Designed miniproteins, single chains, continued (4). Designs and how they scored, part 63

Each design is a single chain, and the fold is of that chain. pLDDT is the mean over its residues in the fold that is shown.

## One batch from the design tools (miniprotein)

Design m14305
Fold by ESMFold2-Fast:
Structure m14305 (fold): chain A 55 residues (1-55)
Amino acid sequence: SMEDIRAEYSRRILALNREFLERSKDASPEERAKLLEEYKKRVMEVQDEYEERLK
């Protein structure tokens, strides 16, 4: 169902948020900047993936 797909999307975004926070805790400023760019790209990939599935 669309509700199940939305729930999956939310869980995947939350997992990416948690991963970024965990990795960035002890990271240098330069490492944190790279982690942030990676995080943004992964979020965009998930958003693109679910754009069609949520229609």
Scores: mean pLDDT 84

Design m14306
Fold by ESMFold2-Fast:
Structure m14306 (fold): chain A 61 residues (1-61)
Amino acid sequence: MPSMEELLEAFRRAAEAEGLSEEEIEALLKQVRDLWEAGASEDEILRAWLLLVDRARRARA
């Protein structure tokens, strides 16, 4: 399993590629961290991440 730090780093790079601001990235990573701590699976975390990124991107438009 990748570590939480490795997963968060990968998500941060993906969000940067999507053009999200540092504040948006930090908020999304906080939600991912909270889901991991709540016992969500990697698959659940990935699905949540994709939805959160899409919502953040749409909110900027």
Scores: mean pLDDT 76

Design m14307
Fold by ESMFold2-Fast:
Structure m14307 (fold): chain A 84 residues (1-84)
Amino acid sequence: MAYELGYEVGKGLVLIIEGVAKVMMTTSKVPEEEAKKWKKEVLEKAKKELEEKLKKLKEEGAKEEEIEFVEGMLDAIEEELEKL
């Protein structure tokens, strides 16, 4: 399913962002609050970009698979934001 693939890609992006935040805190000695704020800002920007992309795809009458893929990515990003 295109949605499931999008969701897995979105989860992968979340893991990369989380890994960078962890490196910032442990290796670069960035304060925990600053690293968490950076993570939240990056995820919020990703959410906004995906929402705009989804809106455009729906308006253009894109293939259902393309819409489902972006919806999956958006859901993964939103799920992580809800945990912050």
Scores: mean pLDDT 83

Design m14308
Fold by ESMFold2-Fast:
Structure m14308 (fold): chain A 56 residues (1-56)
Amino acid sequence: SPELRKQLLDLMSEEAKLVAEMITAKLNGDQKKYEELAKQLEEVSAQNKALMAQAA
């Protein structure tokens, strides 16, 4: 559906944003922030996977 497609695009955008923030945290030596962002990325990726299963 168009709504599922929009949700997938929004989640893909959030994944890209989290990856960029993780790179920044790593460059700044903020290991704790990096690990927190990695957990958030896992959650967003799980949501993306669930929506892709619905769209298939």
Scores: mean pLDDT 82

Design m14309
Fold by ESMFold2-Fast:
Structure m14309 (fold): chain A 97 residues (1-97)
Amino acid sequence: SLERRRKAEELMRKGNEAFKQGKYDEAIKLYQEAIEAAKDDPVLRAEAYLNLGKAYEKQGKFDEAIKWYEQAIEASKDNPDLRKLAEKYLEEVKKKK
C-alpha cells in the first residue's frame, strides 16, 4: 500500500540520518520498523535488511550483521544490484569474524 511505502521510506530516511550521526542503536530500531512497514515491498525491505546489517557491523556485532546481510540477499532475489551489494557486504564482514 502507498501508506505503508511512505511510512517505510520515512523510517529508512530517519534510520539513515541516525546512522550518519553514529547513533547505531537508534538506526537499528528505525530500520527494524522500516522492515515491518515494508512488508509488501521487497526492494525497500531488502534495503532495510542491508542497512540493518551495516549498523550491526558498525557496533562490532558481526554475527548479527551476517544474519541481516543474508536476509538482504534473500529479499533482493529479483534485484541483482541489491543482491550483489549485499553479497559484497556479507563477504567483507565474514573476514572480520
Scores: mean pLDDT 87

Design m14310
Fold by ESMFold2-Fast:
Structure m14310 (fold): chain A 61 residues (1-61)
Amino acid sequence: KELAEKLLKRAKEAAENGDEIEASVYFLGLATLVAAARSAGDKEEEEFYRKYLDEASKIIN
């Protein structure tokens, strides 16, 4: 779960620096965590990662 926090923090830092490509890479990282949890059938973990993905989407888009 700490990985999601780090990815969100890095996405914010990249966006603040105007590095949209790097910010998009961290956003994709969060999206892959959501997809992995879904594939594992872990709905609680999927919902947890989705909250971080939603926060990142507000910053990047």
Scores: mean pLDDT 78

Design m14311
Fold by ESMFold2-Fast:
Structure m14311 (fold): chain A 94 residues (1-94)
Amino acid sequence: EEKERLLEEAKRHFDAANQALAAGDYETAVEHVERAAKKLIELSKLMSPEERARVTIPAAMLFLALAVDAWLQGHEEAAERLSEIAKRLLKETE
């Protein structure tokens, strides 16, 4: 129940981030990615280490891909923030 709620909330923020990116609103996109990451970190505390890695590693890779895209588009601040979020998720799986 709590796991399902946190995952659904994270998914909603990912969807909102993608919509913001499609609109060219990188500031709003980063805010939603940060909120999604926070929900995933909360979710990870309810998981085994193996389950946690299966969720947080793919999410961190996605955030790094978004950071590269933001950097290529000239949004350096957004790229830095997305990279920071990815690094935090990876640390949570150690």
Scores: mean pLDDT 83

Design m14312
Fold by ESMFold2-Fast:
Structure m14312 (fold): chain A 62 residues (1-62)
Amino acid sequence: DADEYYQKGLEYLAQGKYKEAAKNFLKALFLDPEHQEALDQLAYLGETHPEVLTEAALELAP
């Protein structure tokens, strides 16, 4: 479920593991594109750690 990945993302974020957090927020959006909380967290990471967000997306790409 999207909420499971969102919660995992929050756990990684609390640990300072930003790439793992971003990967889990992206997985939440893959399951539910309207998941506003995951979108907000990815926007925050894009502003504060843009390289991490790019790396997370590339690791989840084909």
Scores: mean pLDDT 81

Design m14313
Fold by ESMFold2-Fast:
Structure m14313 (fold): chain A 61 residues (1-61)
Amino acid sequence: SEADELMERIVELLKEMEKNKDNEEKVKELEGQILATLFELHRLTGRPLSEIAAEAKKRAA
């Protein structure tokens, strides 16, 4: 589903951010992409942003 694809994308972006944590410019770009994808998933599903973010962080760990 589109919701599953968006969640998977957030998880991948979080993992990419951890791999690039010493690259400040890359982290800022990835944070922007994460935020945009979080809002898109929120609009699609009606789930609170905090719940989506918590689930994505758990899956990325």
Scores: mean pLDDT 87

Design m14314
Fold by ESMFold2-Fast:
Structure m14314 (fold): chain A 58 residues (1-58)
Amino acid sequence: SFTIEDIPEAVRKAVEAGAPEEVLRKALRDLDELIKLYPEYREPAEEAKRILEEALAR
């Protein structure tokens, strides 16, 4: 089953698969909204954001 703790790995795989920059930016915005609505998911969401931010900084 997919769980919230799987989000960082899913994001890493999307980056490695060559997801477009616009898709990565949308995912970053969606993760910000996720943290706002569900603060209990902050830790995995912020790890996923870090992966996205590093990919976008290249």
Scores: mean pLDDT 81

Design m14315
Fold by ESMFold2-Fast:
Formats: sequence, C-alpha cells, structure tokens
Structure m14315 (fold): chain A 104 residues (1-104)
Amino acid sequence: MKELEKRLEERLKKVTPEEIEKLLEWFKTELITPELIKELLEKDPSKIIDWAIDLYILAKHYPHLTEIILRRIEYIIKQLKQLNAPQKLLDELEYIKKKVESLL
C-alpha cells in the first residue's frame, strides 16, 4: 500500500489540465463492461489499477462526480470478486475506493 499511496500522490502533483480533460472524456465515453473487466484481469490486470487511479484523480478535480465515480469503483470490485481476482488487486482497489469515499 505504501507504493500505491506514493503513486497516487505523485500522479496528483504531475497531472496536467489536458490530461484531466482526457480523463473526463474517457469517463463519459468508456463503458466498463463485465466482459472488459474479465479480459483485462486475464491479460493486463495492472490496467484495472490504472483505471481506479484515474477515477480518483477525476474525483479530486470534479467533486460533483465523486458519488458516480465511487459507484463505478464499487462495480469494478464487485465484478472482480465474482471472477475470483487476486487478493492483492482487490486490496489495492479497496484502498483507492476508501480514498474516493474520503472526498464525500
């Protein structure tokens, strides 16, 4: 968790307005389906953590989206639990979820 916390802090300090705008467009257009979550879990589970970090960054910059973002993270965690995802991945997502909850 220390490495994940440092990664979140560094990303928040370095993120540019252009990157935030791209994250908002991604959030508005990307449909996170159960099939996509399953595919990423099998091929590139690190991308799921990247999604959660991006959602946290978005919540920090658009507080009015925090509740919707929190529901999206909860949905991802629920799908991963049904797929018997590794505990480390679930722990990292729960940590990011808790950070987003602290913004409410």
Scores: mean pLDDT 83

Design m14316
Fold by ESMFold2-Fast:
Structure m14316 (fold): chain A 81 residues (1-81)
Amino acid sequence: LRERFERVKKEAEEAIKNGDKERLKQLATEIDRLVGEAVAAGDYELMAEAAETLSKIYRALGDTKNAKQAERLAERYRALA
């Protein structure tokens, strides 16, 4: 799980730099799935990092509402890690 997340995180950072909105939408979906797997595993560190990455993706997409929601979830998960 961690290795898959690190790969997706790097791809998200590159897609943000490139302004690749289509790729960012695909990566947001993949990160949502990874968050679900991290929840099942009780991996709060991974949940926090995934939510942080998701927030950055939503901001790059101009989706401020979902970005703020992901940011709040990341803060909550960080407190539990």
Scores: mean pLDDT 80

Design m14317
Fold by ESMFold2-Fast:
Structure m14317 (fold): chain A 88 residues (1-88)
Amino acid sequence: TEEALREAAELILEAGRAAEAGDLEKAEEYLERALELLEKEPGAPQSHIDLARLLLERVREARGASQLELEALGALLRMAASVLLLEV
């Protein structure tokens, strides 16, 4: 179960890298996979699920964003993943 939480955090980290590269479609795909893992994992903290949903919504809303905005979004995603990894 700790491995599933770590895998979800790693997917959020990859989503951040994709967003920084301007690949919002890949970022959305990674976040959808992370959210699916968290929702299927017994004992996943609700805060982790809520965070993944919030990040997914932010990526979806970022369509048409500037490169600077995408870099900021990517940094936010990578920071969120680091926090989740720390709590595992």
Scores: mean pLDDT 82

Design m14318
Fold by ESMFold2-Fast:
Structure m14318 (fold): chain A 72 residues (1-72)
Amino acid sequence: DELKREAILAEAEASVLYMEAVVMGIRSELLEEGVRLMNEGARALREGRYEEALELFKKAVELFRKAIEEAK
């Protein structure tokens, strides 16, 4: 199941970016929104809604990258 694999990889990418932002001391609403999306994505993944999980994790990745970029 390629969608499940892609969703898991997107979750891993989002997790790494979140850790980077936290280590850099970044505090922003973008991080809070990204965490909400990650929580919703994790729920979707557990429920077998892989396409929704992938979309949610990709949005979290975008928010975390934006937070990191804006802090530079």
Scores: mean pLDDT 88

Design m14320
Fold by ESMFold2-Fast:
Structure m14320 (fold): chain A 72 residues (1-72)
Amino acid sequence: GEKELLEEAKKLEFEAEVEEGLADILKGVAKIVLKNKGEEGKADAEKLLKKAEELKKKAEELKEKAEKLKAE
């Protein structure tokens, strides 16, 4: 049913927003760590930046799925 698809689309949108927000927070934290920790902090910040990028990609994929479900 259409209602079932709309409910799932809303859930995917929420998950995408949460992951996108978390990715932005992780990027912000990585910038702070990079500023304050010198060479040791660079490696840790790079890990956080990669993790944030992966979360951003996952959020975008979820957003695309949610939009397609909503449009159909």
Scores: mean pLDDT 66

Design m14321
Fold by ESMFold2-Fast:
Structure m14321 (fold): chain A 102 residues (1-102)
Amino acid sequence: MDPALTAAQSRGAARGTLATREAADAGDIAAIKARAAELLRELGLDEAAERVLAARTLEDLAEIINELIRRAEETGDPRWAEGAGIVAAALGQIAVARARQA
């Protein structure tokens, strides 16, 4: 990935982490997904937001991340890379929340 796309992905991860932190601390998986989807809509990535809300597994979220990274590489548009960072942050926080419930 070029340096600009890497920087956009890092921004998305940081923004996603901050926006989902309260929901993650509460163990509220639905709220984590809702916060991530809201950030994706702010980027104009409405389809990605709907896919995040529909995701049932961590694998579903990983597939969304891979698709967004592919779109960023194909288009050079940093919005896709930032979106990938947001979903990656949500995936990490959901994984931690699930581990705490086990």
Scores: mean pLDDT 85

Design m14322
Fold by ESMFold2-Fast:
Structure m14322 (fold): chain A 90 residues (1-90)
Amino acid sequence: KKKEEAIKELETLLSELRAHVAARDFDGAIEILEKMAELLEKAGLTEYAKRIRSFAEGVRIAVKAGDEEAARNYIEQGILVLEKAIEKLK
């Protein structure tokens, strides 16, 4: 039951992440990635959580450097890892 709740919350956050990226709101995207990493860690997917946190840090560094392409690339890699993590929870 709690696993189903975690999946739904992660899917909602993934949708929000995609919306922030479409709006070029990278600060919002970083916040969503951090929330998703916390949920993954609580679900026992510690390795996935660590990867998402690394991507969030990559986005933050890229944004500070003015590198929008690098920021988008890190988010795209994060989305792929998140989709795989959600599938593993099913």
Scores: mean pLDDT 84

Design m14323
Fold by ESMFold2-Fast:
Structure m14323 (fold): chain A 55 residues (1-55)
Amino acid sequence: TEEELERLGREIEELALRLGYSEEEAKRIGDSAKVLARELGIERARQLALRSLLS
């Protein structure tokens, strides 16, 4: 679970960087996805983060 959270955070951070967010913003977005994953689970948090970034 901890390893899964870290992996999700890195995936979302990397995506945000590719979309043109700054390093600081990308890290915050990745951290937010980890917070969501603790409440909603990994898959749902990933889907919500992707929808937010790609909208």
Scores: mean pLDDT 83

Design m14324
Fold by ESMFold2-Fast:
Structure m14324 (fold): chain A 66 residues (1-66)
Amino acid sequence: SAALLAEARRLAAELVEAVRAGDAERAKQASTRLHELVARASPEDRPELEAILREADRRGAALATA
């Protein structure tokens, strides 16, 4: 659903921002919620949610290295 994808993108942005800020607790909470959305996703939404999760992980790793 559009609402589910929008929430996933919001959580992905929150995760990246938490990593940038060094907020481990906030990053863990955002990551947990994002994984929950992927686990509960319909077959239609799952590939896009998995892509959002993968991109968030990549962005977070890049920020941790910079």
Scores: mean pLDDT 81

Design m14325
Fold by ESMFold2-Fast:
Structure m14325 (fold): chain A 100 residues (1-100)
Amino acid sequence: MSEKAKNLEKLVKEHPDNADLYIGLGNVYLEEGEYDKAIEYFEKALKIDPNNARAYINLGIVYLKKGEYEKAKEYFQKALEIDPNNPVAKTLLEEIEKVP
């Protein structure tokens, strides 16, 4: 486990209701290629903050990296329901729609 993940896990124990800390952990595991752990932490963030567009975008990115394009598309669409002008979600959704 990276020092960054270890520090974030300690903070999550101290602040278990802070969605941003779970997004941080998900991002660390996404960067390390631990996609299933990244999904788990982004889903925990969404249980705390169901309208977190960043968590939906990051779930879309994980599924895109796993080659699960339909699931990635669903998450980017969900992010755009929350933040319709989000350039990251819009760009990634348009890219997926060009690849069957």
Scores: mean pLDDT 83

Design m14326
Fold by ESMFold2-Fast:
Structure m14326 (fold): chain A 79 residues (1-79)
Amino acid sequence: SSLEKSREIAREIGREFRERLEESEKLAEELAKKYNLSEEEKSVVQLLISSIREKHPGELSDEEIQEEALKELERWKKL
């Protein structure tokens, strides 16, 4: 049953993507609460967190990712 195997693989992939999305959202929410970010700034830092994680898979701690994302946000706010 190759169809059953395909469905199992699709569920696994979907679970992994949901977990990664939830993690990025959690880190962005923590920053928004700590630094009183707007909803727009929160959305930007969520995208930055996702981008940083993709560039450095398993290389950075959550705190290091948050710090880099916040620095990038502040850089863009000066434009």
Scores: mean pLDDT 77

Design m14327
Fold by ESMFold2-Fast:
Structure m14327 (fold): chain A 80 residues (1-80)
Amino acid sequence: MEAILLLVATLIRLVGLEVEAELRKRREPEKAELVERILEEVRRLREELKELLRREAPEEEVRRKVEEVEERLEELRREL
């Protein structure tokens, strides 16, 4: 249960970053290529987490993937 709550929270944060990236693209069109790369990565990470939910993956696998995604999310947020 705890791992699933962390996964859902991470999905919400990924959606938030996707919205921030789209807004950045509208304000700074010159950064469109950077924003598109970030959006592609965010979409990939979101699909990976959704797949874990669909498969009802073991808690240990969910915890590990959430940790990896959170680290990548922090990196992507710094690039924006």
Scores: mean pLDDT 83

Design m14328
Fold by ESMFold2-Fast:
Structure m14328 (fold): chain A 55 residues (1-55)
Amino acid sequence: SELQVSIDTLEDAIREVERQIRELEGSDPERAAELRETLDKIRGLVDQLRSQLSS
């Protein structure tokens, strides 16, 4: 379904952002914190989409 494709895409993006956050924690902790906050918001949206798919 379209929703499943969207969830898969978002999960791929989440993994990539997590990688970038890890790289930045040592050199730019402020930027890392900013990205983590954004990632938390995205995870919330993914959880909502999963709930709709599971019905």
Scores: mean pLDDT 79

Design m14329
Fold by ESMFold2-Fast:
Structure m14329 (fold): chain A 66 residues (1-66)
Amino acid sequence: MVKITLTGASPETAAALALKAIGDGAEAKVEFGEPTVITLEGASEETAQALAKSAEASGATAKVEL
C-alpha cells in the first residue's frame, strides 16, 4: 500500500493521477480534500514516485508514504 498526499492539487489533477495509476495496473482510491490523498494498492515504488513528480510538475506538493 502506498499513499500519495497532495497539497495544492486540483481535483482534476488528482483524478488524472489516479487514472494513470490504474492504467499501470494498480488499484487507486482518491480522498478529495486539502490535502488530497491517493491510496494505491499493487503500485511499484517507481510508479508512485513518477506520479508524485507529475503532481509536482503541475504545481502541487507531493509526499509519498510506502
Scores: mean pLDDT 80

Design m14330
Fold by ESMFold2-Fast:
Structure m14330 (fold): chain A 66 residues (1-66)
Amino acid sequence: TTRSIILPNTPEGKEIAALAKAGDVDGLEARLRSLGFGDETIAVFRDNVAAGKTPIIRDFAPPAPP
């Protein structure tokens, strides 16, 4: 029932995913707040960590020519 989180392949996205994988909820909340995320977004991340889920990072996708 917990919503899945997808993060962009950015340094911030990788850092947030690493904090979530480590189960560092306090660090995750502090980092999200420092990046301007609100309590609603932070609650979704907390729920994911509590459920044992980590955010998905889009590392890269094979480029498809038009």
Scores: mean pLDDT 70

Design m14332
Fold by ESMFold2-Fast:
Structure m14332 (fold): chain A 83 residues (1-83)
Amino acid sequence: MPLTPSEKKLIREYAKLDVALEIKDPEKREEVAKLLGFKDSSQIQPRYIIYKGLLDLAGVPQEVVDKEKEKVRKELEKKGIKV
């Protein structure tokens, strides 16, 4: 079944949050958070918890999430950020 626009948005937002949390350097995490459209890095953890719960309820396969995470990493690399 094709993903709805709402499900695609949910997967995209979760992928951004999950990639940002993979960054160990606090300064680089702050930079990435802002580039991904968050106010600052403090918004990442609370939103991650909410979106993870929503994805689990929606039954989205991990491989779909992993593909979106890879797209986010490539977008960051194009902006000169290695993740």
Scores: mean pLDDT 78

Design m14333
Fold by ESMFold2-Fast:
Structure m14333 (fold): chain A 55 residues (1-55)
Amino acid sequence: SREEFERVTEMLVQLALKYKTPLELALEAARAYMEKEGWSEEEIEEALERLRKAL
């Protein structure tokens, strides 16, 4: 759902900020997590774009 997507994306952003994760590593970790959880490629690309803008 959109609400689940928003929560997952915000969680990934907050974790990257908390641990001061370099952008490239944050993107790689977020992709791996979202692929494991069964998100579509389009949803993963949207989440990664949000990470790029937030970090």
Scores: mean pLDDT 85

Design m14334
Fold by ESMFold2-Fast:
Structure m14334 (fold): chain A 60 residues (1-60)
Amino acid sequence: SLEQRAVAAEAAADINRVGASAAEMIAKRMSPEQAAKDKALNERAAELARERAEKLREEL
């Protein structure tokens, strides 16, 4: 259902945000450049997942 898809999209956004924090902590120990790149990619992924969730919620 659309409701289940909205919930799944919201969960994906949350997972991406948590993953971004963990990746940043790990990458900081290896390379500041890699940490910045990983942060930007994860933030963009979370943003897109959030927009998708909002669109699905609007259709419910």
Scores: mean pLDDT 72

Design m14335
Fold by ESMFold2-Fast:
Structure m14335 (fold): chain A 94 residues (1-94)
Amino acid sequence: SEAEEHYKKGLEAFKAGKYEEALEHFKKALELYEKEKDKLGIAASYYNLGEVYEKMGKKEKAIEYYEKAKKIYEELGDLEAAKYLEEKIEKLKK
């Protein structure tokens, strides 16, 4: 899908250290996954937005997006993903 294409481009930009480009692609992927009502795609997009903001040193924004991703993983019953994000958020708050 178009959402998957933007998600992939976001990952490629993130790996290349092109954080602003990664944000644009992940935000577009998020928008498209929301339109499709793809909760897993929405959660993955929030998680990757959190990772990009964390790399940019924007801890408060990173926490915000990780909390949004965690909420969706909890709704989906993915307790392992939710726990991983909880631990990541706790480390960033310290």
Scores: mean pLDDT 90

Design m14336
Fold by ESMFold2-Fast:
Structure m14336 (fold): chain A 86 residues (1-86)
Amino acid sequence: AWTKAVGAVMELLALGVELDSPLITEAALYVIKATADLPPEDAARIAEEAARVAREKYEEGASPEEIAEAVRETLDRRLAEVRAKR
């Protein structure tokens, strides 16, 4: 489970490096920090969804700012859902 979460975060970091965008890199680090205390299955699911959203936005021609914001919004929404079930 953690291996999948790490893989998804590495995809986000690679995108940040490719686009030379500190905003995307910061969003990837935010995913790591915010999911660190979650069960591995929840962390993996959220990280994989954030990476998927980033990839979809990149393919649509979104700006690095839009990609980073979409990642943060996806993370915050899913974290709220997980916390509401506790």
Scores: mean pLDDT 80

Design m14337
Fold by ESMFold2-Fast:
Structure m14337 (fold): chain A 100 residues (1-100)
Amino acid sequence: MELLEAESAALQARREELAEIAEELEEAAEEAEERGDPDTAELLRRAAETLRRMAETRATEETLAMVIIGLAVAAKVARKRGDEELARRLDELADRLAAV
């Protein structure tokens, strides 16, 4: 559990870092516009949009996270049905994917 939470936190921290950088670039664009520098504001705005698009197009990381979540849900359902061997196998597969 702790290892999965640490890895999840690191991946989430990376995604949040990109979102925070995009937010800071948007704030800097507003400041540049207030100073009467529209060219700099446009460049910063385009950079922020690019970072947001990169965060949205992280299909590999999102796909991996969704598969891991799906396996964890399936493991809980298997345990609820009394199939502890299947639940154990699904937990092991989720752990192996998280180690990739």
Scores: mean pLDDT 63

Design m14338
Fold by ESMFold2-Fast:
Structure m14338 (fold): chain A 66 residues (1-66)
Amino acid sequence: MEFELEGIGNVAEFIGVVLRLIGEPDIEVKPLGENTYRVTYTGSEAAAEALFAELSSDPNLKVTRL
């Protein structure tokens, strides 16, 4: 699964999320712009949907499924 993350709230909270994702297995994070990252998840579909739901619930993030 691929999706874009954009920081729309607190910068420190956004950077904390990005750093957490970089440290996780099966996740690749690529910068697309100053506050925008592409996230590629290569694990299970169930885990990918759970990750997307988690990130989409964060008010500091705009999450777009690719």
Scores: mean pLDDT 81

Design m14339
Fold by ESMFold2-Fast:
Structure m14339 (fold): chain A 90 residues (1-90)
Amino acid sequence: MKVEIGIRATDEEALRRSLEAAQRIAEEFPGAKVEVLPDGSIRLTVEVEDAEEAARKALRILGQDPTVVSAAALMLSEDEAVIAALARTR
């Protein structure tokens, strides 16, 4: 099963904080891949045995960072989940 996590950062400081959060998620899931996209978003891909449980864990880690102002998970299929998160500073 697969979970794709996208974090959209509205500024450079939010991007830096979001990278720290993505690294914490990557530490929880062996083989996770973290990518910074040209538009200032972060993509994290994890391969797991249970996509729903992995999505719940990732949402909890994202929720620990105060710059992550929203995050939501969507099950695309029985084997695939997507998490979309928004990070910003004031």
Scores: mean pLDDT 80

Design m14340
Fold by ESMFold2-Fast:
Structure m14340 (fold): chain A 55 residues (1-55)
Amino acid sequence: MDAKEIAEELKKMIREGASDEEIQEFAEKKLKGASDDEIDEVVAEVVEEKNEVAS
């Protein structure tokens, strides 16, 4: 998966009500092979989604 696919899956998991532990596990596994740019992009999208939904 590229960064866009990882970010989309994480957002889907958040919307589905996945636990923080499940989200972290998935992100860590997928991002292990990602570049610094890919990691930053995914983190930014997840943070933005959480900021919009939670507070």
Scores: mean pLDDT 74

Design m14341
Fold by ESMFold2-Fast:
Structure m14341 (fold): chain A 80 residues (1-80)
Amino acid sequence: SNLEEMKKIIDKAKEIALSENPLDREIGLAFLEMIAGLARSSGDKEAVAYAYEKIAEVYEKLGDTELSEHYRKLAEEIRK
């Protein structure tokens, strides 16, 4: 399904966002936000929630608890 393909793309973008190179990390995070925006425009709530969940996981791994909690909350709100 398109959703499963979107999730695979989101997972690959997360891998880039977890790069040790700060520029690659910013590119990966920007790519995740772009994918979330595209999913939102198409009404794919599950893809949007999944992307925000992966952004939250990136920020958690980077030690940014506030941004991690923010994106986790956004993902939960979309799934309601």
Scores: mean pLDDT 86

